# Designed miniproteins, single chains, continued (3), part 8

Each design is a single chain, and the fold is of that chain. pLDDT is the mean over its residues in the fold that is shown.

## One batch from the design tools (miniprotein)

Design m8248
Fold by ESMFold2-Fast:
Structure m8248 (fold): chain A 94 residues (1-94)
Amino acid sequence: SEEARRLFLEATRELAKAINDYIEAKKYMEKSEEDFKKGVELYNNAIKEAQKAIEYARKAAELDPSLRERADVLIETAQKIIDEGKKLYEEAKK
């Protein structure tokens, strides 16, 4: 459906934002204490964006099962950002 396609496109946009914020978070977390705080904010944004990507992808697949395989790949990628982000945060705060 057109609605399923729209939701899938929103999922891809949120994933792109999550990837960009995650990359920026890594850069800031390694610079200084002030930059570390900015990195944590970007990291939290990346997690929220990745979670939105997962939600939109799941809804798209529910409306159009033909999107399920593509949605699963997107969900897996978003989950990796969440998992790697948590690891980055734990390593950086030590």
Scores: mean pLDDT 85

Design m8249
Fold by ESMFold2-Fast:
Structure m8249 (fold): chain A 74 residues (1-74)
Amino acid sequence: SLSEQLAEAAPEEVEELLRLMQEAHDTLSEEEVEAAVKKVTPLLQQALQAVAAGDFEAARQHVAEAVRVVKEAL
């Protein structure tokens, strides 16, 4: 699947994003979590499209940007 390919292309970034999203769920309000998810979703869609196109560098950059967004919310 594209999600599995993304995890292989950007394993460190995907792992950090999942950890930070769990921390956000435990730490932030429901409204703040929803706002973070809304910002992260298009970035992850762009990362998956980049993987489908074979652009693994762009895929990593999109996941890294998602990580930055969640860190700023925390």
Scores: mean pLDDT 84

Design m8250
Fold by ESMFold2-Fast:
Structure m8250 (fold): chain A 69 residues (1-69)
Amino acid sequence: SAEAEALGEGLREAVELGLQGKFEEARRLVDEIARRYGLSGEQVDRAGVRIVLGADPVEVARELLARRE
């Protein structure tokens, strides 16, 4: 879905910022994503860990959106 693709892209960007050592920018983006999608910062951080470990960002996003019910 377009929502899962948009969330997945945001999660990938946050991970890339973190890997570049831009921790303040990564944290700000995580907080923005959490507010926009009604997720906790902890949920977004856990998603980022999965992406670092090789998970597809769009698939992780789809699971987050499904689990919010």
Scores: mean pLDDT 84

Design m8251
Fold by ESMFold2-Fast:
Structure m8251 (fold): chain A 83 residues (1-83)
Amino acid sequence: MEIEEKAEKGAKLAYEITYNTVGNDAVYEGGYAGGEVAAGEEAGKKAGEEAYEKAKTLPQTRENLAELAKKVAYEVSKKALEE
């Protein structure tokens, strides 16, 4: 239970970082904001799922979960913005 709970917290953080990053891209690149919410939700879900699985394989300290969430969010956001 505790492992899953901490993994979920890491997943939620990865989701939030990814959603905000992809959503803010419209402002940065001067793009149209109409598609950003849907893209942010899809990318956030993928980042959350990846962070959840990876969080189970490492010591679940706050520092490790935050670093994992940031790394997964970065990688998933990059892939989402490249397509």
Scores: mean pLDDT 70

Design m8252
Fold by ESMFold2-Fast:
Structure m8252 (fold): chain A 115 residues (1-115)
Amino acid sequence: MSPFAKRLIDRVRAAADGFFAAVEAASKTLTPEQQAEVDKLMAELRKKLDEALRIFEEASKNGVTDELLEKFEKTIEEIERIASRIIDILGNDPAVRQAAEDLLYVLYQVYLLLK
């Protein structure tokens, strides 16, 4: 993997950690039912982030295919949808919204590198 590509992956991980921290901080006023839904969505988000990183690793090792590029794009769309649902539950908290925007921006930079 190129040093530039590795740096992008490290930035994805940092942006994801920032989003997780912002969600945790904003979650302090949630009901137990809302907290359970956020926890479920956060687990789904982590799974989709791991999937995105696996697709990038596969593309880096075996070359970029149209199938891998399409899977990566769909994974970003799913991450955006999950993040939007978390933001809605957290009352559109500005810090959570900004952290989600930062994460999606870095994921889009990875997508452009693959394209």
Scores: mean pLDDT 86

Design m8253
Fold by ESMFold2-Fast:
Structure m8253 (fold): chain A 99 residues (1-99)
Amino acid sequence: GLTAEQRALLEALVKEVEKAGLKAEAIKKAMKELAEYTGDEKSLEIAEKIYKYLLEKGVDEDLAAQLAFQAFGMLLEDPSLTEEELFEQVEKFVENLKK
């Protein structure tokens, strides 16, 4: 799980992203800052894969970035969460958007 300092940074970046109107550019910057601070480049790579997958499925860029950021946060909170389990959750979300 996240340290208290890592959690405080995550919460601050979430607020910054919200103030920026949840735009993809602000979200991508926040994810990179978190990855640099935590050293968790693997979680960033998985989040970037999720972002690309969502764009390929026709999800709006800003929404795709928001979902990728949520996925990144989930990976940072739960180090046992696998890329496969996370993609299963993302796929179910996309299916629900089409219904």
Scores: mean pLDDT 78

Design m8254
Fold by ESMFold2-Fast:
Structure m8254 (fold): chain A 60 residues (1-60)
Amino acid sequence: SALDAEIEALLKDLSPKQAAEFRAQLEKATDREKEFLLGVARVQVAVNRTVQRILEKKAK
């Protein structure tokens, strides 16, 4: 489905550990739970980006 494809695309932007954890949850998730996991994955991508910015600033 389009939802599954979108989740898989977001997992590519996560760390290998985060991606593996999300995939394990997706295997036993209902469609409703998958929508929730999509939101959480999006937040994790945003957090990873923010952490990179903080590390750049702290290294300077």
Scores: mean pLDDT 77

Design m8255
Fold by ESMFold2-Fast:
Structure m8255 (fold): chain A 100 residues (1-100)
Amino acid sequence: SDLDYLKEQALSALDQIKAFAEKVLSKEAAEEVNAIVDEGKKKINAAKTVEEVRKITIETFKKIIEILEKEKPKLSEKDQQDVEELILLIKDYIKKLEEE
């Protein structure tokens, strides 16, 4: 179903973001991202409509961007580039969800 497909895509994206954060961010910042991801996953799993999944995913990703932007200046030049690239990918995904 479209609902199940959208949930699976969103959950997969959140799992990838969690893995990235654990590799690149400080332990404390990774734990903050992990908490946002876990809450987002619970809400996505409980959602009953495509519109609810889109709204929850957008809200969750915006919270993740806020943490990534806050932490970016503390990182090495290479890790700052990787974080900026991830922020742009997440922003693109948000735009796609808002326009579809």
Scores: mean pLDDT 89

Design m8256
Fold by ESMFold2-Fast:
Structure m8256 (fold): chain A 117 residues (1-117)
Amino acid sequence: SLFEEIEKLIDEMLSLARELKQRAPPEAQPVVDGLIALLEEMKKLVEQFKKNPNDKEKMDEIYKRFDEIRDRFYALANELAALVADDPELVEQIKRLVTLFDKAYSLFKKYYEEVKK
């Protein structure tokens, strides 16, 4: 299902973020922890969305929170990339994480727009 695909993408992002944490310098650790926390919140929101398919008001609330998570995710990803700019392998891992995030967000937005009709 679409939700299973989104959940799989979030689990892949969590795995990559935990790998980033293992390799990241001490000054970058809090930023990686912030990214992990946002991804865990994103996973919980997807689960809430699955449970409320007929509640348009609840879906609007969840989508709004997802947009807020997206803005925070990009801010933290940009901060992390700047902190590790001298490590091309870590920069590549961050780019991969952002690509997976964009895919998960796009799928969620597409589903929300279909259900809102």
Scores: mean pLDDT 85

Design m8257
Fold by ESMFold2-Fast:
Structure m8257 (fold): chain A 78 residues (1-78)
Amino acid sequence: MVPKRKSPVSGAELVYNPETGLYEDPVPGLRLTLEELDYLTGEGTVKPSEEVLKEVLEKQFELGVKALVEGVEKVLNK
């Protein structure tokens, strides 16, 4: 069995697609190779492309901003 991995971006369990060889994060819609995932979790040495790193960072910031906005809205609406 393919090992169960958690997303470094959302913390959700990644879904492995054997047809593409990619790990899919269903929350931000990210698709990562095992090597890219290992690098992002500190286990790998193969650096992803700058485009992939930028996409991961942008998705992480988008989720962080969304969580912050939702938190502020909950405070303001209560």
Scores: mean pLDDT 72

Design m8258
Fold by ESMFold2-Fast:
Structure m8258 (fold): chain A 90 residues (1-90)
Amino acid sequence: QEEAIEKLKEHVDNFVAAARAGDAAATEQSAKGMIEAAKELDLSNPEDKKALIEAMNRVSEALDIARELGHEDVAAVARKAIHELQKLYK
């Protein structure tokens, strides 16, 4: 459980860093890792559910930054990642 949360946080950190750098390829790879890590979470556990909500919030912040910087390709990846994470939260 703790390992799954830490793995998710690592992928989210990599995603945010790549998105801020405008690296669409790195952002896409980090998004895939983040979504796979999120699938490992037990959403009946309040801590895992919080980790997923925090991940969605951080990706939303990265989306806003990408839009402000004009990185439309990164913004598209971030938007898709948010939708995939929201689907898992269901």
Scores: mean pLDDT 84

Design m8259
Fold by ESMFold2-Fast:
Structure m8259 (fold): chain A 77 residues (1-77)
Amino acid sequence: NKAETAAFMVKVYLQLELDLTSEQLDKIVEIVRKGVETGDAEKAAKEIKDFLLSLGLSQEQADTIGNFVLKVLKKYS
């Protein structure tokens, strides 16, 4: 389904760009699925950016990833 496709795309992207734990990846995947299910792409992208910033990523990295997530969610919402 669209939620699983969006979650898979984001997970693969993050695995290529960042060294995240399985627990951190699962949290982001859950936020992506919820974003597709609710249609609230902006909220989901913001939650992921805030989470990445809490992990010590730079604002630039969090913004780049958040923008990618937003594009994926808008395509699959």
Scores: mean pLDDT 84

Design m8260
Fold by ESMFold2-Fast:
Structure m8260 (fold): chain A 86 residues (1-86)
Amino acid sequence: SAILEETLARLRREGRLSGEEVLALLEALLPHLPEEGRELFVQALLSTSPDGLLSAEQLIDALRRLFSDDPAAREFAEALERALAE
């Protein structure tokens, strides 16, 4: 997904996402995640950033806590960690 690649590039460059960028990421990512847990995931990301900024570490933590058994969520969390390590 072009939006996922752009989001990864932005996180590597700036280390964080604005509220609008978080919403765009959620729209791209939610269809690939289990329906059960989506609402909690949205709330977790929006509630942990009262200033409208989300760190990559917060995103990775939320994915691992709420979707630990989901292969797609695990693959995305691992892709985020790899992108940030380079």
Scores: mean pLDDT 70

Design m8261
Fold by ESMFold2-Fast:
Structure m8261 (fold): chain A 93 residues (1-93)
Amino acid sequence: SERQELLFDVGALVLAAAVLIVTTRKQIERTTDPEKRKELENLYKEAEKLMDEANAVDRAIQAGAPLEEQRARVEELDKKLKELFKKANEIDS
């Protein structure tokens, strides 16, 4: 069903955001460069915000919210997640 597919997609976003949060936190703990630390702290905050919004979308879908609106939210979160992973790679390059 379309609702089940969308729940799977948002679940994947939550998992990916959780991985980014955990890895970024560990990098912050190990970083001695103050500039790199600031970039990682910003990335961490953005990843937490994305995870919170993804969890809100999951709750909305389970509560019977209109799928069209929730699909648009999932697409926006997927785009933002890709941007955050790109930033993470740039910090380490």
Scores: mean pLDDT 87

Design m8262
Fold by ESMFold2-Fast:
Structure m8262 (fold): chain A 99 residues (1-99)
Amino acid sequence: KEQVKKEIENAYKEASRKLAEELERDLGIRLSDPNAPLSEIVKEAFAELDKRGGTLEEYHRLIGIVLRAIGDLVDKEIEIAKKYNISFEELAKISKEVL
């Protein structure tokens, strides 16, 4: 259903927004586009730390923030799949269209 795709799109957008907020709050990293795909946000965050000479501790903190964001996104995708009783194969197909 069209509704499943919209909920997955919203889950990805929410994950990106939360990640952007945590990066600014915890590491002072301001992203050029906080609505960018999760992969682009992660790439920009690492590039910004590289540019400013980030410490090993800051890199460890960034990795922790990213892993938490990915975990939350996976949990949300599983929730959506259960809600609509869709298979893993169908979920993967829809997620590829959203990415």
Scores: mean pLDDT 81

Design m8263
Fold by ESMFold2-Fast:
Structure m8263 (fold): chain A 78 residues (1-78)
Amino acid sequence: MKPSEEEINEGIARIYLGIGNLLMEKGDYEGAVKDYEKAAELAPSIKAEAYRNIADSYEKLGKTELAEQYRKKAEEAA
């Protein structure tokens, strides 16, 4: 059975989430945001998770207002 394009995109999106998580551990918070944004764009099913991780990344960067905006976006996507 051939996976759907949506299933393939969700798989790729989860890889971007994983890369973002590794970048967070490395302290590359700006790089983590970029990969989490790619994940959110590829798979609507993971937008809430990706936006929560973007919020956490912005908190680490000291961008508190931006972190709060992404937490609200995560609630909307859930």
Scores: mean pLDDT 84

Design m8264
Fold by ESMFold2-Fast:
Structure m8264 (fold): chain A 94 residues (1-94)
Amino acid sequence: PTTTLVFSDEIEAQKLAIAALAAARENPALTVSVEKVGKDTVITLSKPAEAGELEGRGEFYDVDTGSWYLVTLRIGPDGAVLSLETEFLRKAKK
């Protein structure tokens, strides 16, 4: 099953992309495509249902707060996004 998501918000797209790409590194059954189409970002997730639920975790840098956050993505059997959670990790130096 394949899920395609279109984002006009670059920060929202970046958070999902980071976690999804992390999930793909650990789970070769997951294919992740991230493409810039004009002003929008298109993210495509594809995996077989038999792979079950997948989880990806990655670090996201928020330029507004100057801090790093852990982004955790849960992907369902159908490739649907079940949750995207963000938690504080550390303050970055400039």
Scores: mean pLDDT 79

Design m8265
Fold by ESMFold2-Fast:
Structure m8265 (fold): chain A 100 residues (1-100)
Amino acid sequence: LGSSGDKEKAIEKLKEAIKHLEEAVQALRDGDFETARKHLEEALKKIVEAINNAPTLDEQVKATLLAMLVALGLRSTDPEVQLEIAEEAIKRAKELLKEL
């Protein structure tokens, strides 16, 4: 999975992903589904950047599972499902951040 182990960058990108996920949750609650999708897409990009900088295989796997969860949310057309996925993704991202 090839990582040079930049832990500080992984932490930075994961924090950025959490902010976008929180903005997506707020947009979904406000009924702004286009803004929510944009923030979910940005969160996914930041999670991928975190994977590329994660120092251990375990952290890379956890970040990859998080990316898959956010991608499932992006495939959903149901805002309620997107909201549940975004909230779960925030929880998992915060758990991973604590492990980093």
Scores: mean pLDDT 83

Design m8266
Fold by ESMFold2-Fast:
Structure m8266 (fold): chain A 68 residues (1-68)
Amino acid sequence: SNVEQVVKIAQETPEGDEPPKTPLGRLIARASGGSERERRHIGNVADKALELGISPDDAVRGIRAARE
């Protein structure tokens, strides 16, 4: 499923200092809880999911599942 694919992206994506590349990735990052570093990571995972054609809704669900 798309959600399971996003969980794998989140687990495989290292934490970095770069801001999310897309406006939607930045929006998801801003809406997320946690530290600035955690929000940045979330936004970068969302960007990768969106590039693969995964919906924003499934990207958010997968990111939440990866944190459980």
Scores: mean pLDDT 78

Design m8267
Fold by ESMFold2-Fast:
Structure m8267 (fold): chain A 78 residues (1-78)
Amino acid sequence: MVLPEEIVEKLRKIAKAYIKELAEGVFSEESLEILEKQLEDEIEKGRTDKEYLKKLLELYLKSVPSKREEIEEILKEL
C-alpha cells in the first residue's frame, strides 16, 4: 500500500502540531529541527507500512488532542 500525498500532508501537519504543543519554547531551534526530521522519517516509513502507520496515528491521537478529528479521518481512509 502507498498512501496518497494528501494523507501524507495531513500527517505532516499533525506531526508539526505535536512538536509545537510538546516542544515549542522548551527546546532549541536545532533540537526542534532534529525532532521534525525524525517525525518526517516516521511518516515516510508509514507510507508503505499500514500497521506502522496505525501505531503512529494511535500515538498522535493520544498526544495531540487538537488534531483528534483529523487523525480519526485518516484512520477511516486506511
Scores: mean pLDDT 72

Design m8268
Fold by ESMFold2-Fast:
Structure m8268 (fold): chain A 93 residues (1-93)
Amino acid sequence: ELEELIKKKARKDDTMEDIVDFAVELMKKYYEITPSEEAIELIKEFLKDKSLEEILKIKPSEILKYVGDVASGAEVGQLLNIMKLYAKIAVNL
């Protein structure tokens, strides 16, 4: 299951960019949703200075305001859900 996969693959030295890339791969594999490369880059830029604790507090609407029409609410919402699950697990790693 998704939580078990994150526990096995998460590393303490993962960068925010690594976490976004991992979440994108999980979203593609389990939900068959692939954000555009442009959307992924904008999301990485928005999140680059955020901590794992800050990820837990971010709302999809905040990312959508930053990326505009480049990504859908469904793409951003699903990506953020996976990243929040990762953050909950990684904080205890």
Scores: mean pLDDT 80

Design m8269
Fold by ESMFold2-Fast:
Order: C-alpha cells, then sequence, then structure tokens
Structure m8269 (fold): chain A 88 residues (1-88)
C-alpha cells in the first residue's frame, strides 16, 4: 500500500504528518457528505487525490534517490579498496 511505502521511505515524524493530513482530508469529506454539500465534497476528494498522487511521487522519487546515492557510495568504496590494494 502507499502507506507502507511511505512508512519505509519517510522518517517517523514526516510519515505521521502526512498521515494526519490524509485524516484531515477524510474528515473534511465526511463533513461535506453530512452537510449535503456536493461541490465541497468533490473539491475535497480532488484535493485528496492530488495529495495521494504527490505522496506517491515523493516516495518513488525518494526511493530512486536513495538507490542512486547507495550505488554511488558503493562505487566510491570500491575505488578506495582498489587504491588500498595497490599500496605495498
Amino acid sequence: SLEEELKKVLDPTTYTAFMLQLIGLDIDAELARRQGDQARLAAVEAERDRFLTAMKKYADTFKNYVAKSEEERQARLAKLQEIMAAVE
């Protein structure tokens, strides 16, 4: 799930903040439904969809960044070990 993906890529504080934002949007949608405000409900649901899309893009971007950073770190360590092996 997106929540599990975010939990793996975000620190606990940022993850909690994102989940609280999602809960807030769910509450706003429920209030709009109870009030029969269809225009507000549609607007809140659109905002929720935009937020979820942004969260997924953030998670995907972060995972790609971390993977690339780790690859670069390992390449630097490999070069260092080659240099050390060449020292008599």
Scores: mean pLDDT 79

Design m8270
Fold by ESMFold2-Fast:
Formats: structure tokens, sequence, C-alpha cells
Structure m8270 (fold): chain A 70 residues (1-70)
């Protein structure tokens, strides 16, 4: 079913997001705990927004991640 495929895809994206968070934190060891928490939240929200087609949120979360990792 397409419905089940969509749910599976959502779960896969959430897992990819967690992996992405770990990589970002490993590459930026100087990050504070607060910044690490922000990265985790932003990545999760970014992937959720992409699944929902929320263009405005995607734009915001992408910019925030970019600023945190500059």
Amino acid sequence: DLEEQLRRRREELAEEGRRKVTEIIKKNPKMTLDQQAQVSQLVAELFRAKLNGDEESVKEYEKKLEELTK
C-alpha cells in the first residue's frame, strides 16, 4: 500500500536525521550542549517539514542548521 510505503519512508527519514545529527556533532566538537540539542531538533523538524511539504519551515530549519555549522 502507498500509505504504508509513505509511513516507512517517514521512519527512514527520521533515522537518517538521527545519523545526520551524530555526524554534525562529531564534526563540531566545540558545540555546546544547547547547540547540540538545537541541531537534533532542527534536523528532525527539517525532515518532518520536507515530508509535509512545508516550504517555509524547510527554509527556516535549513538556514538555522547552516548558521550553527558555520
Scores: mean pLDDT 77

Design m8271
Fold by ESMFold2-Fast:
Structure m8271 (fold): chain A 68 residues (1-68)
Amino acid sequence: SMEEMEALIEETEKRLKEAKSIEEAKRIVHETLSRLDAEFSPEEREKAAKRIGELAREHIEKLLEEQK
């Protein structure tokens, strides 16, 4: 359901904010996308993957700025 998908996105955002490295952030994204592929419809996956990609991009950008 959309509510279950939104809960997964919120949990992923929380995990990403706590990630200390780019590799940890990538692992979190991979795990979440694998769950989307297993548990949700193609339409739900597309929307959730886009949102998760945006969140991951924002967090990775901050980590990259900190490493430079």
Scores: mean pLDDT 80

Design m8272
Fold by ESMFold2-Fast:
Structure m8272 (fold): chain A 57 residues (1-57)
Amino acid sequence: KYLEERAKKEGISVELLEVLEGRRPLTQEPSDEDLEKIAEATGVSKEFVREWLARRR
């Protein structure tokens, strides 16, 4: 998989991208910057992203 390139394109860490893809558990709370970038990339609210990541835990 192109995880490094994809993470760089979305402006998030490879670790966070792997959590989003369901490949690893959330080990630390994401930053506001990470939530904003994911929300913009996916077209959902930042609150939705936060809740979704919390469920991944």
Scores: mean pLDDT 63

Design m8273
Fold by ESMFold2-Fast:
Structure m8273 (fold): chain A 77 residues (1-77)
Amino acid sequence: SAIAEALRRIEDVIAGRRKISRAEADEILATLRANIGARLSEEDGRMLAAITGLPFSLVLEERHVEAVERVLAPYVE
């Protein structure tokens, strides 16, 4: 899943396991935006909630993408 892969990349960045460029951050955000309205697995929904601090959801919403952009901003080199 493109969403699952994007969420794993975000988790690796937050955990300090990798650095992220602006181009890579933009790619992650573009992938998530392309999938707004997609149904999430429970695992992906829990990971997204943990990353964003937003309530658990089984649907990827614009508010989640906006929150991911804010979360990633301090990590972009």
Scores: mean pLDDT 87

Design m8274
Fold by ESMFold2-Fast:
Structure m8274 (fold): chain A 61 residues (1-61)
Amino acid sequence: SAEEELERFALRRLHELAAAGVPEEELQAFQDRLEAIWKEESDPERQRALMEELLAEVLAR
């Protein structure tokens, strides 16, 4: 399902951020932001777009 695909996408992105050396405190903040996107945004396409923006923001550092 689209929901399961987004969950796998989010988990994969968190793994990539950990591999990129993002500090654990920032990973926790990232997880909190992902949870907010999941809970507050009902459109899966918008959820994915917001997750991609968040990932780009962190990795651009």
Scores: mean pLDDT 73

Design m8275
Fold by ESMFold2-Fast:
Structure m8275 (fold): chain A 74 residues (1-74)
Amino acid sequence: SALEEELLELLKEIGKLIKQLPEEEANRYQREALALYARFLHALAQGDEATAARLLEEMRRLKEEIERRAKEAL
């Protein structure tokens, strides 16, 4: 699915960004990203594309937050 492909790319980008953060903060963001991914897969399995799209946007906002934190850490 196009939504799944986009979310997987966001997860990949988040994985790269968290390597720039302190370990405790990186671990917290990784847990949040994985929790969003689990909820996203559940929504897709139920055919709930509207919830899946909302969770994709939540993942995008999480990436933006992590990017801001990475910039502040420099």
Scores: mean pLDDT 87

Design m8276
Fold by ESMFold2-Fast:
Structure m8276 (fold): chain A 92 residues (1-92)
Amino acid sequence: ELIEEALKLAKEYGVHPLLASFIVHTAKELGIPVEELVEAWKAGKDALIEFLAKHGFDPEAVREFLERVEETRKRMAELGLKDKVYNIVPKV
């Protein structure tokens, strides 16, 4: 399930759930394997932007989206919500 995949990705890579959700949904929408998109993310933010640009996304739009996600993460940390967000696990 997309939500479970996004939460697992967020926990494994220490990324914000919104970014993880974007990765999973983008992979499904473009028909690319989630693993390829995950490896692009693992290689770093710039590698992810380049990978998505090759699949038809505007690099500036992707960069702006990732910056918005990072701003949200910083706000959540300020509110003491960071640990709660990253400790969400799918029901077994």
Scores: mean pLDDT 66

Design m8277
Fold by ESMFold2-Fast:
Structure m8277 (fold): chain A 87 residues (1-87)
Amino acid sequence: SLAEALAELGALLEYAIRDAFEHKIPLEELRRVLERILATVARERGLSPEVVARLREIVDEALRMYEEGASADEIIAAVRRRLEEVG
């Protein structure tokens, strides 16, 4: 279901974001990780291109917040809020 796909994506994005802060991952490496997570969940859950486009906007917002120096908790809260708006 879409709800299950969004829950899985949210958990994986949270893990990746927290890992990035712990290991001081460069922005471009985090971008590759988040894009890979989205592509994998979209493929495995059979998400439509229209849903994937909305999720990509959420990933792009998370990356912008990371670049602008937002905290892990702030980025994770924003991602969770945006994912709730999709489902």
Scores: mean pLDDT 91

Design m8278
Fold by ESMFold2-Fast:
Structure m8278 (fold): chain A 94 residues (1-94)
Amino acid sequence: AAEKIITYLEQAKADVEAANLDPETKERILKLLDEAISAVKNGDYERAIQLIDEAIKLLEEELKKSTDPETQVLLRRAIANLGLAREIAREALK
């Protein structure tokens, strides 16, 4: 579970890094993703889900504001990868 969750989080992180976002918002999202990766490595899946949900919320807000098609594709892909990471983390709690 952990390896697959980390893979999706790293893919989302790469998409966020490539996206044209406000620098403060980008740094905040990347920090949440790094903290989520650390939580997964520590077996704290509940904490990881909380951090992923916060990152998704911020990415959805940025997607609504974006007029750049390339950024929109990157943000949608990041949100999808975070959704997959969240689902795997939820299954690991059952």
Scores: mean pLDDT 88

Design m8279
Fold by ESMFold2-Fast:
Structure m8279 (fold): chain A 64 residues (1-64)
Amino acid sequence: SMERERKLKEARERIRQLVEEMRRQGLSPQQFAQALNKKIEEIHKETGIPLLELHGILEQVLGE
């Protein structure tokens, strides 16, 4: 559906923006992991996208 596609695109953009910001700030690996997990949980609660699917998006973003 268009609504699902929109939510997935927005989730990917939110994750990408966070990764880029954290890379600029030079956070420790522990701080990086904690912030990413918190963002993934927030997106899951707001959108209903499964955690497994959001983690898949995160892995793709981290590989960019």
Scores: mean pLDDT 84

Design m8280
Fold by ESMFold2-Fast:
Structure m8280 (fold): chain A 85 residues (1-85)
Amino acid sequence: PIVPESDERVIELLEKALETGNPTIEAAALIAFTTVENPSPEVLRKAAELLAQQGEDLRQNARSESQRQMADRLEERAERLRKEA
């Protein structure tokens, strides 16, 4: 069963993902973020930053229309989270 993470723990994971750029850590941080029912503004801002970074990286390395659409969805998600913060 998935147990909700604390804001502090999610912030730590998001910061580590942003610092390292490691796809596995990024995935873990975003999964941890989804377990938080009422994320703080800091969690929302850091999650938005990570998604925006992933979208930009994917856009720069996109070789297909599907990858470009995925990058667009990541950027849209990032903007939505920023507005929720």
Scores: mean pLDDT 78

Design m8281
Fold by ESMFold2-Fast:
Structure m8281 (fold): chain A 100 residues (1-100)
Amino acid sequence: MSPEEILQLAISEAKLDKENPDLSTPVEVKIAQLDRARETLIKELQLSPEEQAALDATTAEVKALLREAGASKDEEEKIRLLQEAYDLWIAFYEALLARL
């Protein structure tokens, strides 16, 4: 897949996940998926050190929101936190796509 196709697919999948948050997948599995996506972006897009630092910062923020969602016992709060995590990741992917 081209870098553009990878980013477009990732954005589409994240938008679907935001509209229909998956409460059944364990948070640690979601974090592992995030780490794999990060490695794919670094490898396929050949990100600069500055872009890698921005990706690391965004990844850390998303992981924090995912862990808060996992710790919450309120379903509405879980959904809100997951949607906030997806919004951060979508915004990052859209910013990368705009630079291609």
Scores: mean pLDDT 81

